Designed miniproteins, single chains, continued (3). Designs and how they scored, part 76

Each design is a single chain, and the fold is of that chain. pLDDT is the mean over its residues in the fold that is shown.

## One batch from the design tools (miniprotein)

Design m10799
Fold by ESMFold2-Fast:
Structure m10799 (fold): chain A 80 residues (1-80)
Amino acid sequence: MDLEKGRELEAEGKKAYQAGDYEKAGELFEKAGDYYERAGDLAGAARAYFLASQSYKLAGDDKKAAELEARARELSLRVG
């Protein structure tokens, strides 16, 4: 369930990103990361949080972007 929900939200985030709705894309990618993390998919979570960080940076939310970049990097180190 959580892994499937993460994939659905990531797909929705990609659509929002392609439409130029970077704030919405960031929110959707962040939620996808949360679901991947709950499912134990640390690689998926790191990817989703990185996409969320990029999206928030494009939306002008530098604080949120920095927080999610830090989370993505931390999770990537756990994956190896």
Scores: mean pLDDT 86

Design m10800
Fold by ESMFold2-Fast:
Structure m10800 (fold): chain A 61 residues (1-61)
Amino acid sequence: SPLDTQIAQLERQGQQLVDQLSQAYADGAPESVIAEIQAQIQQVTDQLVALVKQRDAARKS
């Protein structure tokens, strides 16, 4: 379904951002860079939660 595709894409984006955050910490990146990556992770997480709820509702219908 389109929802399953969007969820899979966001899960991959989230994993890439988590890996990027780990690398940024290892490299001693500035707080501004760390904060930007964390903000992007939060946005992806919020979108995933919304889409998963939408998918679950559709499966029960």
Scores: mean pLDDT 86

Design m10801
Fold by ESMFold2-Fast:
Formats: structure tokens, sequence, C-alpha cells
Structure m10801 (fold): chain A 56 residues (1-56)
């Protein structure tokens, strides 16, 4: 349904924003391990967005 599609999109946007926030925090604290984990989360969110885009 359109409502389920919208919910998935909002959840993906939330994940992207969280990952960006984590990258900023890691950069400010000089935490390279946290930065790499946050980048990994961002890449996974991008893959989910690409899959959703094929269904829209």
Amino acid sequence: SKEEERKKLLELIGKILDAIGDIIDAELNGDEEAKEEAKKKLEEAKKELEKLDKEL
C-alpha cells in the first residue's frame, strides 16, 4: 500500500539522518572506529533506498 511505502521511506530517511549524526559525533571525538561503523550504516541505508526506488 502507499502507506507502507511512505513508512519505509520515512524509516530510511531516519536511518540516514542517524548515521550522519553518528559520523559528526565520531569526527568531533576523533573516534575512527565509530566513524567507520556509522559509514557502514549509511551504505546499508543507501542499498535499502535503491531497492525501494526500483519498486516506486
Scores: mean pLDDT 81

Design m10802
Fold by ESMFold2-Fast:
Structure m10802 (fold): chain A 66 residues (1-66)
Amino acid sequence: MQLLVTFSGDPNKAIATVLKLLGNPNITVTPLDADTYLVTISGSAAEIANLVAELKSDPNITVTPV
């Protein structure tokens, strides 16, 4: 599954989130813009759903499926 992830607010929080995502071997992160990343997730539907829910729980993160 591919997601467009856009960060607003504190850039240090954005960096921490990206580093957390990069720690997962089932996730690849490709920078598209200064605050926008393409996140590719391989894994179970449950793992994908949990990650999307975690990202969407942050008011500074916008997640759009592609």
Scores: mean pLDDT 79

Design m10803
Fold by ESMFold2-Fast:
Structure m10803 (fold): chain A 78 residues (1-78)
Amino acid sequence: SREEAEKLIEEGERYEEEGKYEEAAKKFDQAGDIYESLGEYEKAVEAYAKASKLYAKVGNLEEAQKAQRKALEVLFKL
């Protein structure tokens, strides 16, 4: 639900503030999946882009690339 996605964004932001970048990335990625399923493509792109950046920051390039791909696929639906 939208409320679940909003909660995941808040959790991700909290983890990011704590320097727990991989945990934050996972929360943003999960929020993106929910926003995409709801057709909230702009919010999905923002969430996936944040996840990609944070995965890259911790050196998890495989997950960063996967999140970036999801962001681009949703962006082209706008």
Scores: mean pLDDT 88

Design m10804
Fold by ESMFold2-Fast:
Structure m10804 (fold): chain A 72 residues (1-72)
Amino acid sequence: IEELLKKAEEALKKGDKKAAAEYYAKVGERLMEQGNYLEAAQYYGKALSLEPDNKELKEKLDEALRKYILAA
Protein backbone atom coordinates (compact mmCIF):
# COMPACT_ATOMS: atom_id res chain seq x y z
CA ILE A 1 0.00 0.00 0.00
CA GLU A 2 2.74 2.53 0.97
CA GLU A 3 4.58 1.85 -2.33
CA LEU A 4 1.35 2.39 -4.31
CA LEU A 5 0.74 5.70 -2.48
CA LYS A 6 4.24 6.92 -3.37
CA LYS A 7 3.62 6.03 -7.03
CA ALA A 8 0.32 7.93 -6.96
CA GLU A 9 2.04 11.03 -5.51
CA GLU A 10 4.81 10.81 -8.14
CA ALA A 11 2.19 10.59 -10.92
CA LEU A 12 0.38 13.65 -9.51
CA LYS A 13 3.65 15.64 -9.46
CA LYS A 14 4.12 14.79 -13.16
CA GLY A 15 0.51 15.79 -13.94
CA ASP A 16 -0.49 12.21 -14.81
CA LYS A 17 -3.95 12.12 -13.24
CA LYS A 18 -4.85 8.83 -14.96
CA ALA A 19 -1.85 6.97 -13.49
CA ALA A 20 -2.45 8.54 -10.06
CA ALA A 21 -6.11 7.45 -10.14
CA GLU A 22 -5.05 3.89 -11.06
CA TYR A 23 -2.66 3.71 -8.08
CA TYR A 24 -5.29 5.10 -5.66
CA ALA A 25 -7.78 2.54 -7.02
CA LYS A 26 -5.26 -0.26 -6.36
CA VAL A 27 -4.90 0.96 -2.76
CA GLY A 28 -8.70 0.84 -2.47
CA GLU A 29 -8.72 -2.74 -3.80
CA ARG A 30 -6.16 -3.86 -1.19
CA LEU A 31 -8.19 -2.21 1.58
CA MET A 32 -11.38 -3.93 0.34
CA GLU A 33 -9.57 -7.29 0.55
CA GLN A 34 -8.66 -6.44 4.17
CA GLY A 35 -12.23 -5.43 5.08
CA ASN A 36 -11.23 -1.78 5.60
CA TYR A 37 -14.24 -0.49 3.66
CA LEU A 38 -14.21 3.13 4.90
CA GLU A 39 -10.53 3.61 3.99
CA ALA A 40 -11.17 1.85 0.65
CA ALA A 41 -14.00 4.33 -0.04
CA GLN A 42 -11.66 7.26 0.75
CA TYR A 43 -9.07 6.08 -1.80
CA TYR A 44 -11.68 5.27 -4.47
CA GLY A 45 -13.00 8.79 -3.82
CA LYS A 46 -9.52 10.25 -4.43
CA ALA A 47 -9.25 8.25 -7.68
CA LEU A 48 -12.72 9.39 -8.79
CA SER A 49 -11.82 13.04 -8.07
CA LEU A 50 -8.98 12.64 -10.62
CA GLU A 51 -11.24 10.83 -13.15
CA PRO A 52 -14.79 12.08 -12.41
CA ASP A 53 -16.28 10.44 -15.53
CA ASN A 54 -14.94 6.97 -14.66
CA LYS A 55 -18.10 4.94 -14.04
CA GLU A 56 -16.13 1.92 -12.81
CA LEU A 57 -14.52 3.99 -10.01
CA LYS A 58 -17.94 5.36 -9.02
CA GLU A 59 -19.27 1.80 -8.82
CA LYS A 60 -16.28 0.72 -6.67
CA LEU A 61 -16.80 3.70 -4.34
CA ASP A 62 -20.52 2.90 -3.98
CA GLU A 63 -19.70 -0.75 -3.21
CA ALA A 64 -17.14 0.20 -0.53
CA LEU A 65 -19.59 2.60 1.14
CA ARG A 66 -22.39 -0.01 1.09
CA LYS A 67 -20.13 -2.64 2.69
CA TYR A 68 -18.99 -0.12 5.32
CA ILE A 69 -22.61 0.64 6.29
CA LEU A 70 -23.50 -3.07 6.43
CA ALA A 71 -20.42 -3.86 8.58
CA ALA A 72 -21.22 -1.14 11.13
Scores: mean pLDDT 80

Design m10805
Fold by ESMFold2-Fast:
Structure m10805 (fold): chain A 92 residues (1-92)
Amino acid sequence: MEEAERLLERAEELAKRALEKALEAMKKAKGEKLLQAIGLALRAIGILEDIRLLRAKREEIPDEELLRRAEELLREAEELLREAEELLKSLE
């Protein structure tokens, strides 16, 4: 399904941006905020790996289930990017 791949591409873009912001926050943060930044980076890596595995197994997953998971990953990536941007702003 073309729609699922479009959502996975968008989720990948947002997760990569979240990872970049989390890594930048790690350079500026100390203490508890550093642990938060590390957590955000690990969550971004997790989303990217989930996308990679879904793409690798696309032929074996029903289109409806693939679409549902792609929508979930996009939502998670959007929220993660928001959290990473908020943390980075708090370090200004």
Scores: mean pLDDT 88

Design m10806
Fold by ESMFold2-Fast:
Structure m10806 (fold): chain A 68 residues (1-68)
Amino acid sequence: SAVEERLEEAVRKAIEYAEEYAKNGDEEALEKAREYFDEAARLAREVEDEIAAAVKLIEAAVAITVAE
C-alpha cells in the first residue's frame, strides 16, 4: 500500500541521515533523521502489519540512538 511504501521510505531516510550524523557530526543530518523517524512513527499506526512496522521503527530508533 502507499502507506507501507511511505513507511519504508521514512525508516530508510531516518537510518541514512542517522548514519551520516554518526560519520561526520552534521547536526542537520541528525535533525532530518528525527523528522523522518517522527513521520515513520505516525505512518506505522496506519499499517495493517503492526509487528513489521514496529520492527522497522526499532531499527530507525537504534540507528539514531547509536549516532547520538
Scores: mean pLDDT 81

Design m10807
Fold by ESMFold2-Fast:
Structure m10807 (fold): chain A 100 residues (1-100)
Amino acid sequence: DPAAEVGKKRQEAIDVVEELSFPDDGLKTLVEQLAVAALLSREEIEEILNSELTPELIEELAKKAREAVENDPLLTPETKEAMFKDIDKAVESALKLLNS
């Protein structure tokens, strides 16, 4: 069942984010939103935490998240629109943090 597999991967992403230490709760929320939307692996999440946050990295993560949402056949147009708005807010938050 593709829906069950996607749900399992989303839960795995949440579990990884909860296991990791973040310097800021806002950054934790942002990474969780992007990881869930893009179905990021543990290795990808850890790489983000160990990487220099750049506008290019944030935009690439947002692109992957948007593509994952757009290509999900189980999401309604209304749910996709809501998720795109959440991704946009996450990007704004990350860019603000980077410019701090």
Scores: mean pLDDT 73

Design m10808
Fold by ESMFold2-Fast:
Structure m10808 (fold): chain A 96 residues (1-96)
Amino acid sequence: MRRLTITATFVGVSREDAARAGNELYSRALAEARKRTKVIRGSLTLFEDPELTAAARAAGQGPAWVLRIELEVEDPDFEPVVYETSLPMTLEAEKE
């Protein structure tokens, strides 16, 4: 079994747009994992990061939303796929 965390940060977008992009990313992550392995658990968390929001607003942007996707998969050798979203605004995404 392997645990994976995918973190994406959305700056200068609405909560609704961040949630939409987050749900798209989560759905893609689940679909790709299920092609190779059994997904035991999955969770999606979206929150405004107050420190990142303060930094973004200081740079003339904001607010900043952090999306965390956690997956537990049966294959211990499973590697996560790089994902992209179709947002009209700037998007940053990182993975473990």
Scores: mean pLDDT 70

Design m10809
Fold by ESMFold2-Fast:
Structure m10809 (fold): chain A 67 residues (1-67)
Amino acid sequence: MENIEKAKEAFEKGDYLKAAGYATEAIVENPDNAEAYRLLAEIFRKMGLPEGAERAEQRAKDLDPEL
């Protein structure tokens, strides 16, 4: 999925706001995308948003407990 790949690239470059945007678009395209929620949790941690990170992580675990 292109949006998840773009989110990963933005995350690696330190552009966390863009990364969050792309991860959110990936979720909109596929609401069951556990990987996108997992990535969003990591992005929120880097942005200093631990509550947002915890919620995204919980959703990822609900969709795929192995992730």
Scores: mean pLDDT 81

Design m10810
Fold by ESMFold2-Fast:
Structure m10810 (fold): chain A 55 residues (1-55)
Amino acid sequence: SVEDLEEMNKRVFEIGKETVEELKKNKDAPQEKKQEIVKEALKRIDEVAKEFLEK
């Protein structure tokens, strides 16, 4: 439904916002740390998408 898509988009946006903030806090961190932050964000987004699209 449209409402489910809006809720999914909201949660994905929140994850994106948190990820950008975390990357800003870690701007001088090793590349490996930045990659782990992005990887964790993508995992969270995948879990959200599965929640709304598969069930």
Scores: mean pLDDT 83

Design m10811
Fold by ESMFold2-Fast:
Structure m10811 (fold): chain A 73 residues (1-73)
Amino acid sequence: SEAERLVEEALRAKAAGDYARAAALLEEARPLVLELTRKYGEEEGLSEEEIEELVRETEETLDKWIAELRAKA
């Protein structure tokens, strides 16, 4: 998937010390990862409330990661 490709590219950029590129790639992946998280919850039969919590937690984790990468750039 596009989300997986962008996250893999971000991890490679981080490993190379290119924190600015890693952050930019995660920012691009963000909406796609959140959409996949929602779809995963739906496919697993989670309630709407459980899906919203999972999406929120994923968003918070990504935003923290992006901020940490931006701080290192």
Scores: mean pLDDT 88

Design m10812
Fold by ESMFold2-Fast:
Structure m10812 (fold): chain A 63 residues (1-63)
Amino acid sequence: SRSELEEQLEELEREAVRAVLNRDYARAAAILREMAKIYEQLGEHEKAARLRELADRLAAQAA
């Protein structure tokens, strides 16, 4: 359901913040991509696109 997807997004957001604070940019990028998939399912295409852009920038720092 939408409510369950929103709860999952909140948990993933907390995990992404922790990953960034730990400078684990590869993990943060992976989490943002999972969040983007959920936003696509919710019809939030603009949010999904922004998260993918952020994930790509974070992944570049890990490489």
Scores: mean pLDDT 87

Design m10813
Fold by ESMFold2-Fast:
Structure m10813 (fold): chain A 68 residues (1-68)
Amino acid sequence: MEVTVKVYNEETVELTTSKDGTLVLPDGTKIELKKGSVTLSTLELLEAKLIVDGKEYDISKVAKVEVL
């Protein structure tokens, strides 16, 4: 599974995944993801968890993070 996070600013963060999954933010908010890129308005994405095929991954540990 390939995961990339691009941080443009505090209100514009892009998450790219090679698989469908569920993003779980630190506040417990769940966001359904489809493979490809999605733009989110929160830096809490960097502390989020990604659930893919029933397995849980820490975004900070599996993602390639680029700050632009």
Scores: mean pLDDT 78

Design m10814
Fold by ESMFold2-Fast:
Structure m10814 (fold): chain A 73 residues (1-73)
Amino acid sequence: SMRELAIQYAAASLRKIGLEVEIELLEKKLKEEEASKDKDEKKIEELKKKIKEFKEELKEEEKRIEELKEKLS
C-alpha cells in the first residue's frame, strides 16, 4: 500500500530529525564537559559512546529513507 509506505517514510524522516537534534545536544554537552575544570573522564567517554551510537542509528534511518523513497517513486 502506498499509504503504508508514505507513513513509514514520514515516521523514518521524523526519527532522523530527532536523532540529528539529540546528536547536536550531546555534542554540545561533550564540548561543555571537555571545557570543564573538573572533567569527568567517564562522563566524557559515555557521551562519546552515545554520540557514536546515535550516529550509527542515523545512518540506518538514512538508508531506510532512501529505500522507502525508491519504493514510493
Scores: mean pLDDT 86

Design m10815
Fold by ESMFold2-Fast:
Structure m10815 (fold): chain A 69 residues (1-69)
Amino acid sequence: MIDEGEVAIAMAYMARAIIKLAAERGKVSEEAAEKAMELLEEAIRAAEAGDIEKAQELILEALRVADEG
């Protein structure tokens, strides 16, 4: 079974793919997409360090930034 840390990493990668596609489709501004991508990179690092709660918070923040952009 996939560990919670691996799930958080997978969620961050999926969010990156979705936001990148949305930006390419003009549904999210380039500035919002860039900021969201940086938050997702931090989320991946947090998950790799075992801080799953921080990783989840960063993923939610990235999605909020993309939604507001």
Scores: mean pLDDT 81

Design m10816
Fold by ESMFold2-Fast:
Order: C-alpha cells, then sequence, then structure tokens
Structure m10816 (fold): chain A 74 residues (1-74)
C-alpha cells in the first residue's frame, strides 16, 4: 500500500513536471491543461495515503507540488 502510494504520487509529480516543460517551451494547449489535472489527481490519491503513513514526507512532497503548480500558473 505505501509503496503503491509513493509510486502514484511520483507519477503525478512526473506528469506535472512534463506539463511544466511543455508549457515553458511553447503555447499552452488543452492537452497540457488535462495533463496538469491528471497529475494533480494522481498526486492527491497518493498523498491521501502518505499523509496517514508518513506526514513529514507527505508535507515535503506537497510543498514540492505547490512549487511546480506555481511555476505552471506563472
Amino acid sequence: ALAAALAQAARGLALLMDALRRIQLGPVTPEDREQVRQGRRLFDAGYAVLAEADPELAAQLREYEAKILAAIES
């Protein structure tokens, strides 16, 4: 369960980072926006499990996600 939650959160972060790179290199597309939504959904699903099992790690990962999202919105 914990390993699966970590993998899910990591997958979500990877999708967000990929979307950030695409957005920084060209115009924002509807597909880029959908990838951001998918990345957030996967991260949140993993985060819910991690917050119960390892709240300090969960907080660090959430902070990292917030920085990626701030960069996407700028």
Scores: mean pLDDT 84

Design m10817
Fold by ESMFold2-Fast:
Structure m10817 (fold): chain A 62 residues (1-62)
Amino acid sequence: SMEEKAEAVAGALEAAGADPEAARRQGRKLAMDGKYSDGEALERAAREAGASEAQARDLGRM
């Protein structure tokens, strides 16, 4: 489901140091766009949500 994918992405972004509210917004967007497993989209979302540059890059490689 979209909600489950959005929550999983938000959790990953928060683990990378993102702001929780920004992580939830980005997670929903990535789930709706079907980009929840796209490394480039995940890295960009993490950076926009306030994660560290190193953690964002690590997410993009998964």
Scores: mean pLDDT 82

Design m10818
Fold by ESMFold2-Fast:
Structure m10818 (fold): chain A 106 residues (1-106)
Amino acid sequence: MSETYELIERLKKAAEELLNSDDPSFQKLGEELLKLVEKVQELVKQGKEQEALDALQSLKQSFQDLLQSALENLKKLKEEGADPELIAETERLIEMLQLILDTLNS
């Protein structure tokens, strides 16, 4: 229970940091992360701690897949000589996804 609670609080802080970003893509990611955190909190309240942990593991996999896609997209954008602002936005998204995954791995 305490470890799951600490993880939920860290994820909530990560979502709040994303929501405070000036980037609409990060704001949207923060909103989706907050919704998922709320779902996990409800499972914990219901005494479904194992289901909450399983949901967190599924979340981790989803963010790992999203990070992989973002890294592949960044490589393609750099190879195609895309707009530097678009490259910078993609790099910031990757940094935020890494922060979320680091939180989930703690």
Scores: mean pLDDT 75

Design m10819
Fold by ESMFold2-Fast:
Structure m10819 (fold): chain A 97 residues (1-97)
Amino acid sequence: PSTAEIYKELADWLVKKAEESKDPAEQAAYYFLASIYYRRAARITGDPELEKKAEEYEKKAQELLDSAPDRETFIKRFNEALKKASKEVEAKVRELL
């Protein structure tokens, strides 16, 4: 698979992880990370649909932050979830290669 195909597969997988999560901060972390990989794939391919998906999932992550009753607690939990998700991505990349 190409680097762009790997990034798209990672982003799609991260969206599924966000949908499975019950913690809004963890959902936001997965959506945010998915937006990064869709954007990376878009920059390689020039595909405007991938850029649109990146914007969509970045917006979903932002909406979760904006609706949080405690912004400081949300940000702390988001950062912890992002660190954990990054390790999950490393494992998933090895599976896709």
Scores: mean pLDDT 88

Design m10820
Fold by ESMFold2-Fast:
Structure m10820 (fold): chain A 69 residues (1-69)
Amino acid sequence: GKEEAIRLLEEAGVLAVLGRLEEAIELVKQAMKLGAPKEPLEKAIEALRRGDVETALKYLREATLLLSK
């Protein structure tokens, strides 16, 4: 559900800050399978692949805000 997707995105953000980028990407993909917003999360994954944690966190936050409605 939405709450599970939000939890996964919050965990992905923590992993990204810790430099655990591949694990963060895996959690983002799991949230997408639960119906989390595809557009910002695809941008978050691309940022994580580049090691751009700041940009990834912006898109993760955008996705969580969309889920909170």
Scores: mean pLDDT 87

Design m10822
Fold by ESMFold2-Fast:
Structure m10822 (fold): chain A 91 residues (1-91)
Amino acid sequence: KGEELFRQGRLEEAVEAYEKEIEEDPDNARAYNNLGEALFRLGRLEEAAEYYKKAIELDPDYKEAWRNLAAVLNALGRTEEAKEYLEKAKE
């Protein structure tokens, strides 16, 4: 449901849907990553970075979350830190 709202560009509603998914399943790494993507597109970059980090904490093999974290860190001007996460995403 949240992913459909995100695809429609209904980003604030997607955030609410993903937050509900996290409340129902706090170990859902995918929901944290999806929430981060919606926040990133809303320009809420610092919050997006925190949720991507949470997704990686729950599932360290979630390569998409590593790539997304690198992208948001680049957007924040944290370019050297972003390079480190991008290299980890390649493994």
Scores: mean pLDDT 85

Design m10823
Fold by ESMFold2-Fast:
Structure m10823 (fold): chain A 90 residues (1-90)
Amino acid sequence: MAEEAAKAFTEALINGDSEKAHQALEDLKRALVEEYGLSEEEATKVVNRFAVEARKIINDYKKQGKVEENYEDIVKETLEILRRLIEEAK
């Protein structure tokens, strides 16, 4: 569920859907608390770091005009970031 919320955030950012992006981050925070047992403070820190790093990756691909062609790679990279941040929070 946390990985699904992270993927939804990445997809919303690619599509320019600010409302879905916001909802996905709220879903991600909830999943981090419920599934991984993070405190609300730890979950908020992970979500904030994830959002910044995911946005940077998407913007780097946008500058190259390669978002559509690299959609699967962008999703994979953002999920790898999420997994790293969760491990660091433990």
Scores: mean pLDDT 84

Design m10824
Fold by ESMFold2-Fast:
Structure m10824 (fold): chain A 68 residues (1-68)
Amino acid sequence: MSPEEQKILEAEALLAFGRMALALGDPELAREQAEKALEILEEVPESEEKEKLKEEAEEVIREAEERL
């Protein structure tokens, strides 16, 4: 697995945990996980996959902030 592929999978996992945290009523944890995903994605070259994950992370952050 390339470093890029590893980072994409890590970001996907973080966003899955962020979504779960929102569903369980933990917006602070959700925001933290999504922010970590964005940090990892900054190190990945631009791609359709990166853009999709970045948009999803920003959505999780917005939903979390509305609940804080």
Scores: mean pLDDT 83

Design m10825
Fold by ESMFold2-Fast:
Structure m10825 (fold): chain A 87 residues (1-87)
Amino acid sequence: SEAAILATGAEMNLIAAEVSLSLGDREAAIESVRAAAELAKRLAELGELEKAAELLKRAAERARELGDEELAEEIEEEYEKVKEKIE
């Protein structure tokens, strides 16, 4: 399904961010985190709220680890919006 493709893409981008960070490529890591968050937002639009929330939370944590506080805050805001729809 489209949802499965989006979820897999977000997971792969989060793994790519971890690998890039391990190699010292902060720019590539930030790009991968941003891509993961966008895919997770699309998942939420399809109604896959629980999986989208998990992925957004992981993306925000990775952005914070990278020291990109603005990106982390942006993703956390999207995470909170998705969580409100679940609860």
Scores: mean pLDDT 87

Design m10826
Fold by ESMFold2-Fast:
Order: structure tokens, then sequence, then C-alpha cells
Structure m10826 (fold): chain A 56 residues (1-56)
């Protein structure tokens, strides 16, 4: 449901915010699971960053 472009922008936003280490496979896996659990109709990089903050 999420496009690779939307997921990519969200991941870049999380890395820029200092919330995601792209070299840590456990953090990357958790981030992907969070993105998949979100509603794709309301998905934004900003909402993804806020959800990631709640889990870290």
Amino acid sequence: SLTLEELGRAFIAAVRAGLLDPTDPEQVELAKEIARSMDPETFTPERFVEELKKKL
C-alpha cells in the first residue's frame, strides 16, 4: 500500500531528525514495521517521525 517513494522520504526524514540509524538493521526493521502498521491514506513523513518517537 505504501509506495517506495513515500517510505523513502519518511526514512530520510527520520534519519535527518536523528531518530533512525540506517546502519542498524534492528532499527531499520522496526521502522519498516511501524510504517506498515500506519494507515497509508494518512501516511506522511511527519506522522511517521512522531510514531517512531513513541517507540524509541
Scores: mean pLDDT 79

Design m10827
Fold by ESMFold2-Fast:
Structure m10827 (fold): chain A 74 residues (1-74)
Amino acid sequence: SAAEEARIEREAEEQLRDLEAQTAAMKQSIEKNEKDEKKKQELIEQLNKSVARAKEIIEAWRRRKLAELAARAG
């Protein structure tokens, strides 16, 4: 149903927003606490790679849930 599709989309959007907020907080913490610019950049790059993987997982979850819903409707 459209309501169930909207629910899945909202849950995915909420997870992405939470991930973005946590990522921003972690970057600020790194910038505040790490004084070595090279180490700071390495930590930020590692964080960005982890975030990219987390986004892929959320998008895969969204796609799967929508596909399952579509299969039940057809």
Scores: mean pLDDT 87

Design m10828
Fold by ESMFold2-Fast:
Formats: C-alpha cells, structure tokens, sequence
Structure m10828 (fold): chain A 79 residues (1-79)
C-alpha cells in the first residue's frame, strides 16, 4: 500500500528531524486516499494519528496539523 508506506516514511522522517520531508510525504499520501481501500484508509488514519501525537510532542506543530488533516480525510472516505 503506497499511502500506508508514505505515512510510515513520514514517521521515519520525523524521527530523523526532517519535518519538511514528513509534510511532503503526508501530502503525497493524501493525494492517494481516493484510490485506497477501506483497510488502507483505516491504517492511514491510525498511523497519521500516531504521527500527530509524536510530532506535537517533539514540537513539530505543522507536521502534527498535517497528520491530523490526513487522518480526518481518510476517516471521511471510509463512511
């Protein structure tokens, strides 16, 4: 799943201190959401919520906000 892989890469980028890369990866994941399956959308939402918590805790507010937006978008597409 490309969308799921992109969110996992965004988590790795954040852990490496690369907030700009994390945002770019989250934006790419968002573009793929309309083509994602319901299972992929749930996994994206869960991982994005985890990323938002980690980003906020680390002081990356823009990454946290983008991750929260991605989680909401994925949840809205499920039902």
Amino acid sequence: SEAVELVKEAIKALKEGDGEKAIELLERAEALLPAASAEELREVAELAEILAILARKAGYEEVAEKAEELARAAEELIA
Scores: mean pLDDT 88

Design m10829
Fold by ESMFold2-Fast:
Structure m10829 (fold): chain A 55 residues (1-55)
Amino acid sequence: SELEELALEILKRYPEADAVTVRVVLHEENPELAAATPLAELERAVKRAKERLAS
């Protein structure tokens, strides 16, 4: 999904970011999308993005 791809891009720049940190970066770069996105949905996107990046 678009939100998951954006979370993935942010995590590539800030690998140890949690969902709150990703939300701050998203708000700086795309404040309207950040305002429209509930934290719970962003947390799911961040979790999926981290699973895709694998450790």
Scores: mean pLDDT 80

Design m10830
Fold by ESMFold2-Fast:
Structure m10830 (fold): chain A 93 residues (1-93)
Amino acid sequence: EARELMERAAELARRAAERLLKEAKTEEELETGLRLLLLAEAIRRAAEEGDIERAIEYVEEAAELAEEAGLEEEARELREIAERLRELAEEER
């Protein structure tokens, strides 16, 4: 379940990045899109390593960047995934 959520978060961050990069009109928008792409890869790597705590940090950062870019739906889904990952991390004790 945790790995599946992390993989979903990576896909959402990648979609947000692709959308922002395609529509980018400023260097700030381009930079945000590139940062989201890097976060998507970081989340995917954390999923492969089973590092749930690191994945939560990357997912939360991706959600903030998506929100700043006006990608409200992607930001909302990323925040929901981060919350669920936090619950799963607590259950591991």
Scores: mean pLDDT 82

Design m10831
Fold by ESMFold2-Fast:
Structure m10831 (fold): chain A 58 residues (1-58)
Amino acid sequence: SSMSLFMQVAELRAQGLSQAEIGERLGLSVETVSRIEAAIIRETRAANIDEAVAKLLA
């Protein structure tokens, strides 16, 4: 599901993985991971990905 994918990307980012490393882990392009991270920031109304991940995983 789309929510499951958001959570997977957020958890990997919380572990310190780059967009390229997340893409390799999930079988996604770096562009797709970047778009998912942008969506996570937008949905959480955060200033950056690290704040967005903290809000999403709270």
Scores: mean pLDDT 85

Design m10832
Fold by ESMFold2-Fast:
Structure m10832 (fold): chain A 95 residues (1-95)
Amino acid sequence: SGAAAQLDEALRAIRDMANRLVELAKKSEEEGGKYRDEFEAAARHLADVVGAIVGPELAKRFYELALSGGYEGAQKAADEVIDALERKRKEVEAA
């Protein structure tokens, strides 16, 4: 369906955004917080985009995990977001 194709494109874009978030988290940790504002802005933007697809509860959890865990938290948040979106894609494809 057209919805599955749109989710595939969104998944690719979100995966790229998640990868950038993880890189910003690592740089923020290594550079003593120089990239903190950029990291927080990127995390909020990604949470808003994800929330539109999988709902506000998962978006809030993602945002909290990203902000509270440094590099490891950002990586875990990215993995959980990608997993949630892949589950949503399978549901749409099966329907």
Scores: mean pLDDT 75

Design m10833
Fold by ESMFold2-Fast:
Structure m10833 (fold): chain A 67 residues (1-67)
Amino acid sequence: SVAEALKRINELLPDPEDIAELARMVVERGATDETYEEMAKRLGISVETAKEAADALVRLRDALAQE
């Protein structure tokens, strides 16, 4: 659901600027391991956290499309 996706994103990235940067990187570079590694370096988080946050953003997009 939208609520669950938003909760997950905020748990992983509490700063809305970081969420926006992550979303832009995924749009520009694609959902790839290289993108996740670059995000991890820029945001000071693990690659696993970056990937999970990106997945949560995709789930949010899909949930919004279903509403």
Scores: mean pLDDT 77

Design m10834
Fold by ESMFold2-Fast:
Structure m10834 (fold): chain A 84 residues (1-84)
Amino acid sequence: VEEQRQAFVEGMRDFWKRQFEKAIEELKKAEENGDEEAVLKAYSRIILQAGFLGLLDITDFVRAMLEGDKEKVKELAKKAIEAY
């Protein structure tokens, strides 16, 4: 049943889009509250959701996380938002 498979694929894409938008909202709240840990978590979620949506390659994100480069993580999240 092709219709069911297509609905599932579209549902997953819409799910990732909603998660991406939710992560952007979480970022705004974290920045307003000055919660540095929440900001980093929101950046990570934005990048991962952007990867699922095909908006960027997450290889640089993985490298930045392994190196503890918070500035690079922020830069990648901003690029993901701009690409959306």
Scores: mean pLDDT 75

Design m10835
Fold by ESMFold2-Fast:
Structure m10835 (fold): chain A 103 residues (1-103)
Amino acid sequence: NPEIEELLRELREALLNGDRERIEEVARRAVELGDEAVAAVLNEILRLDREHNLHEQVLEALHFLTSLLVEEHGVEHVREFFNSLLPESEKEQEELLLKALQE
């Protein structure tokens, strides 16, 4: 999917540079494209955190993504969506998501 691939490229550059404004733009575009794009962005955020130890930038990205999803679809949708993506996730990845939801 070329649109999702471009989105992931922009996300990688934004996270590595700590570019908060670009992270927000990527999150908004992911929500606009739908659940498949949001899933791809979420998985890439978690993958990059493991590789580069980008905890602070990752929390900001997850906060923007979760805030936009809550505004668009409500808290129930966001909880169900994350549970469907991370039913077998590692504890560390779950803690990052919980911190993002708490701000």
Scores: mean pLDDT 71

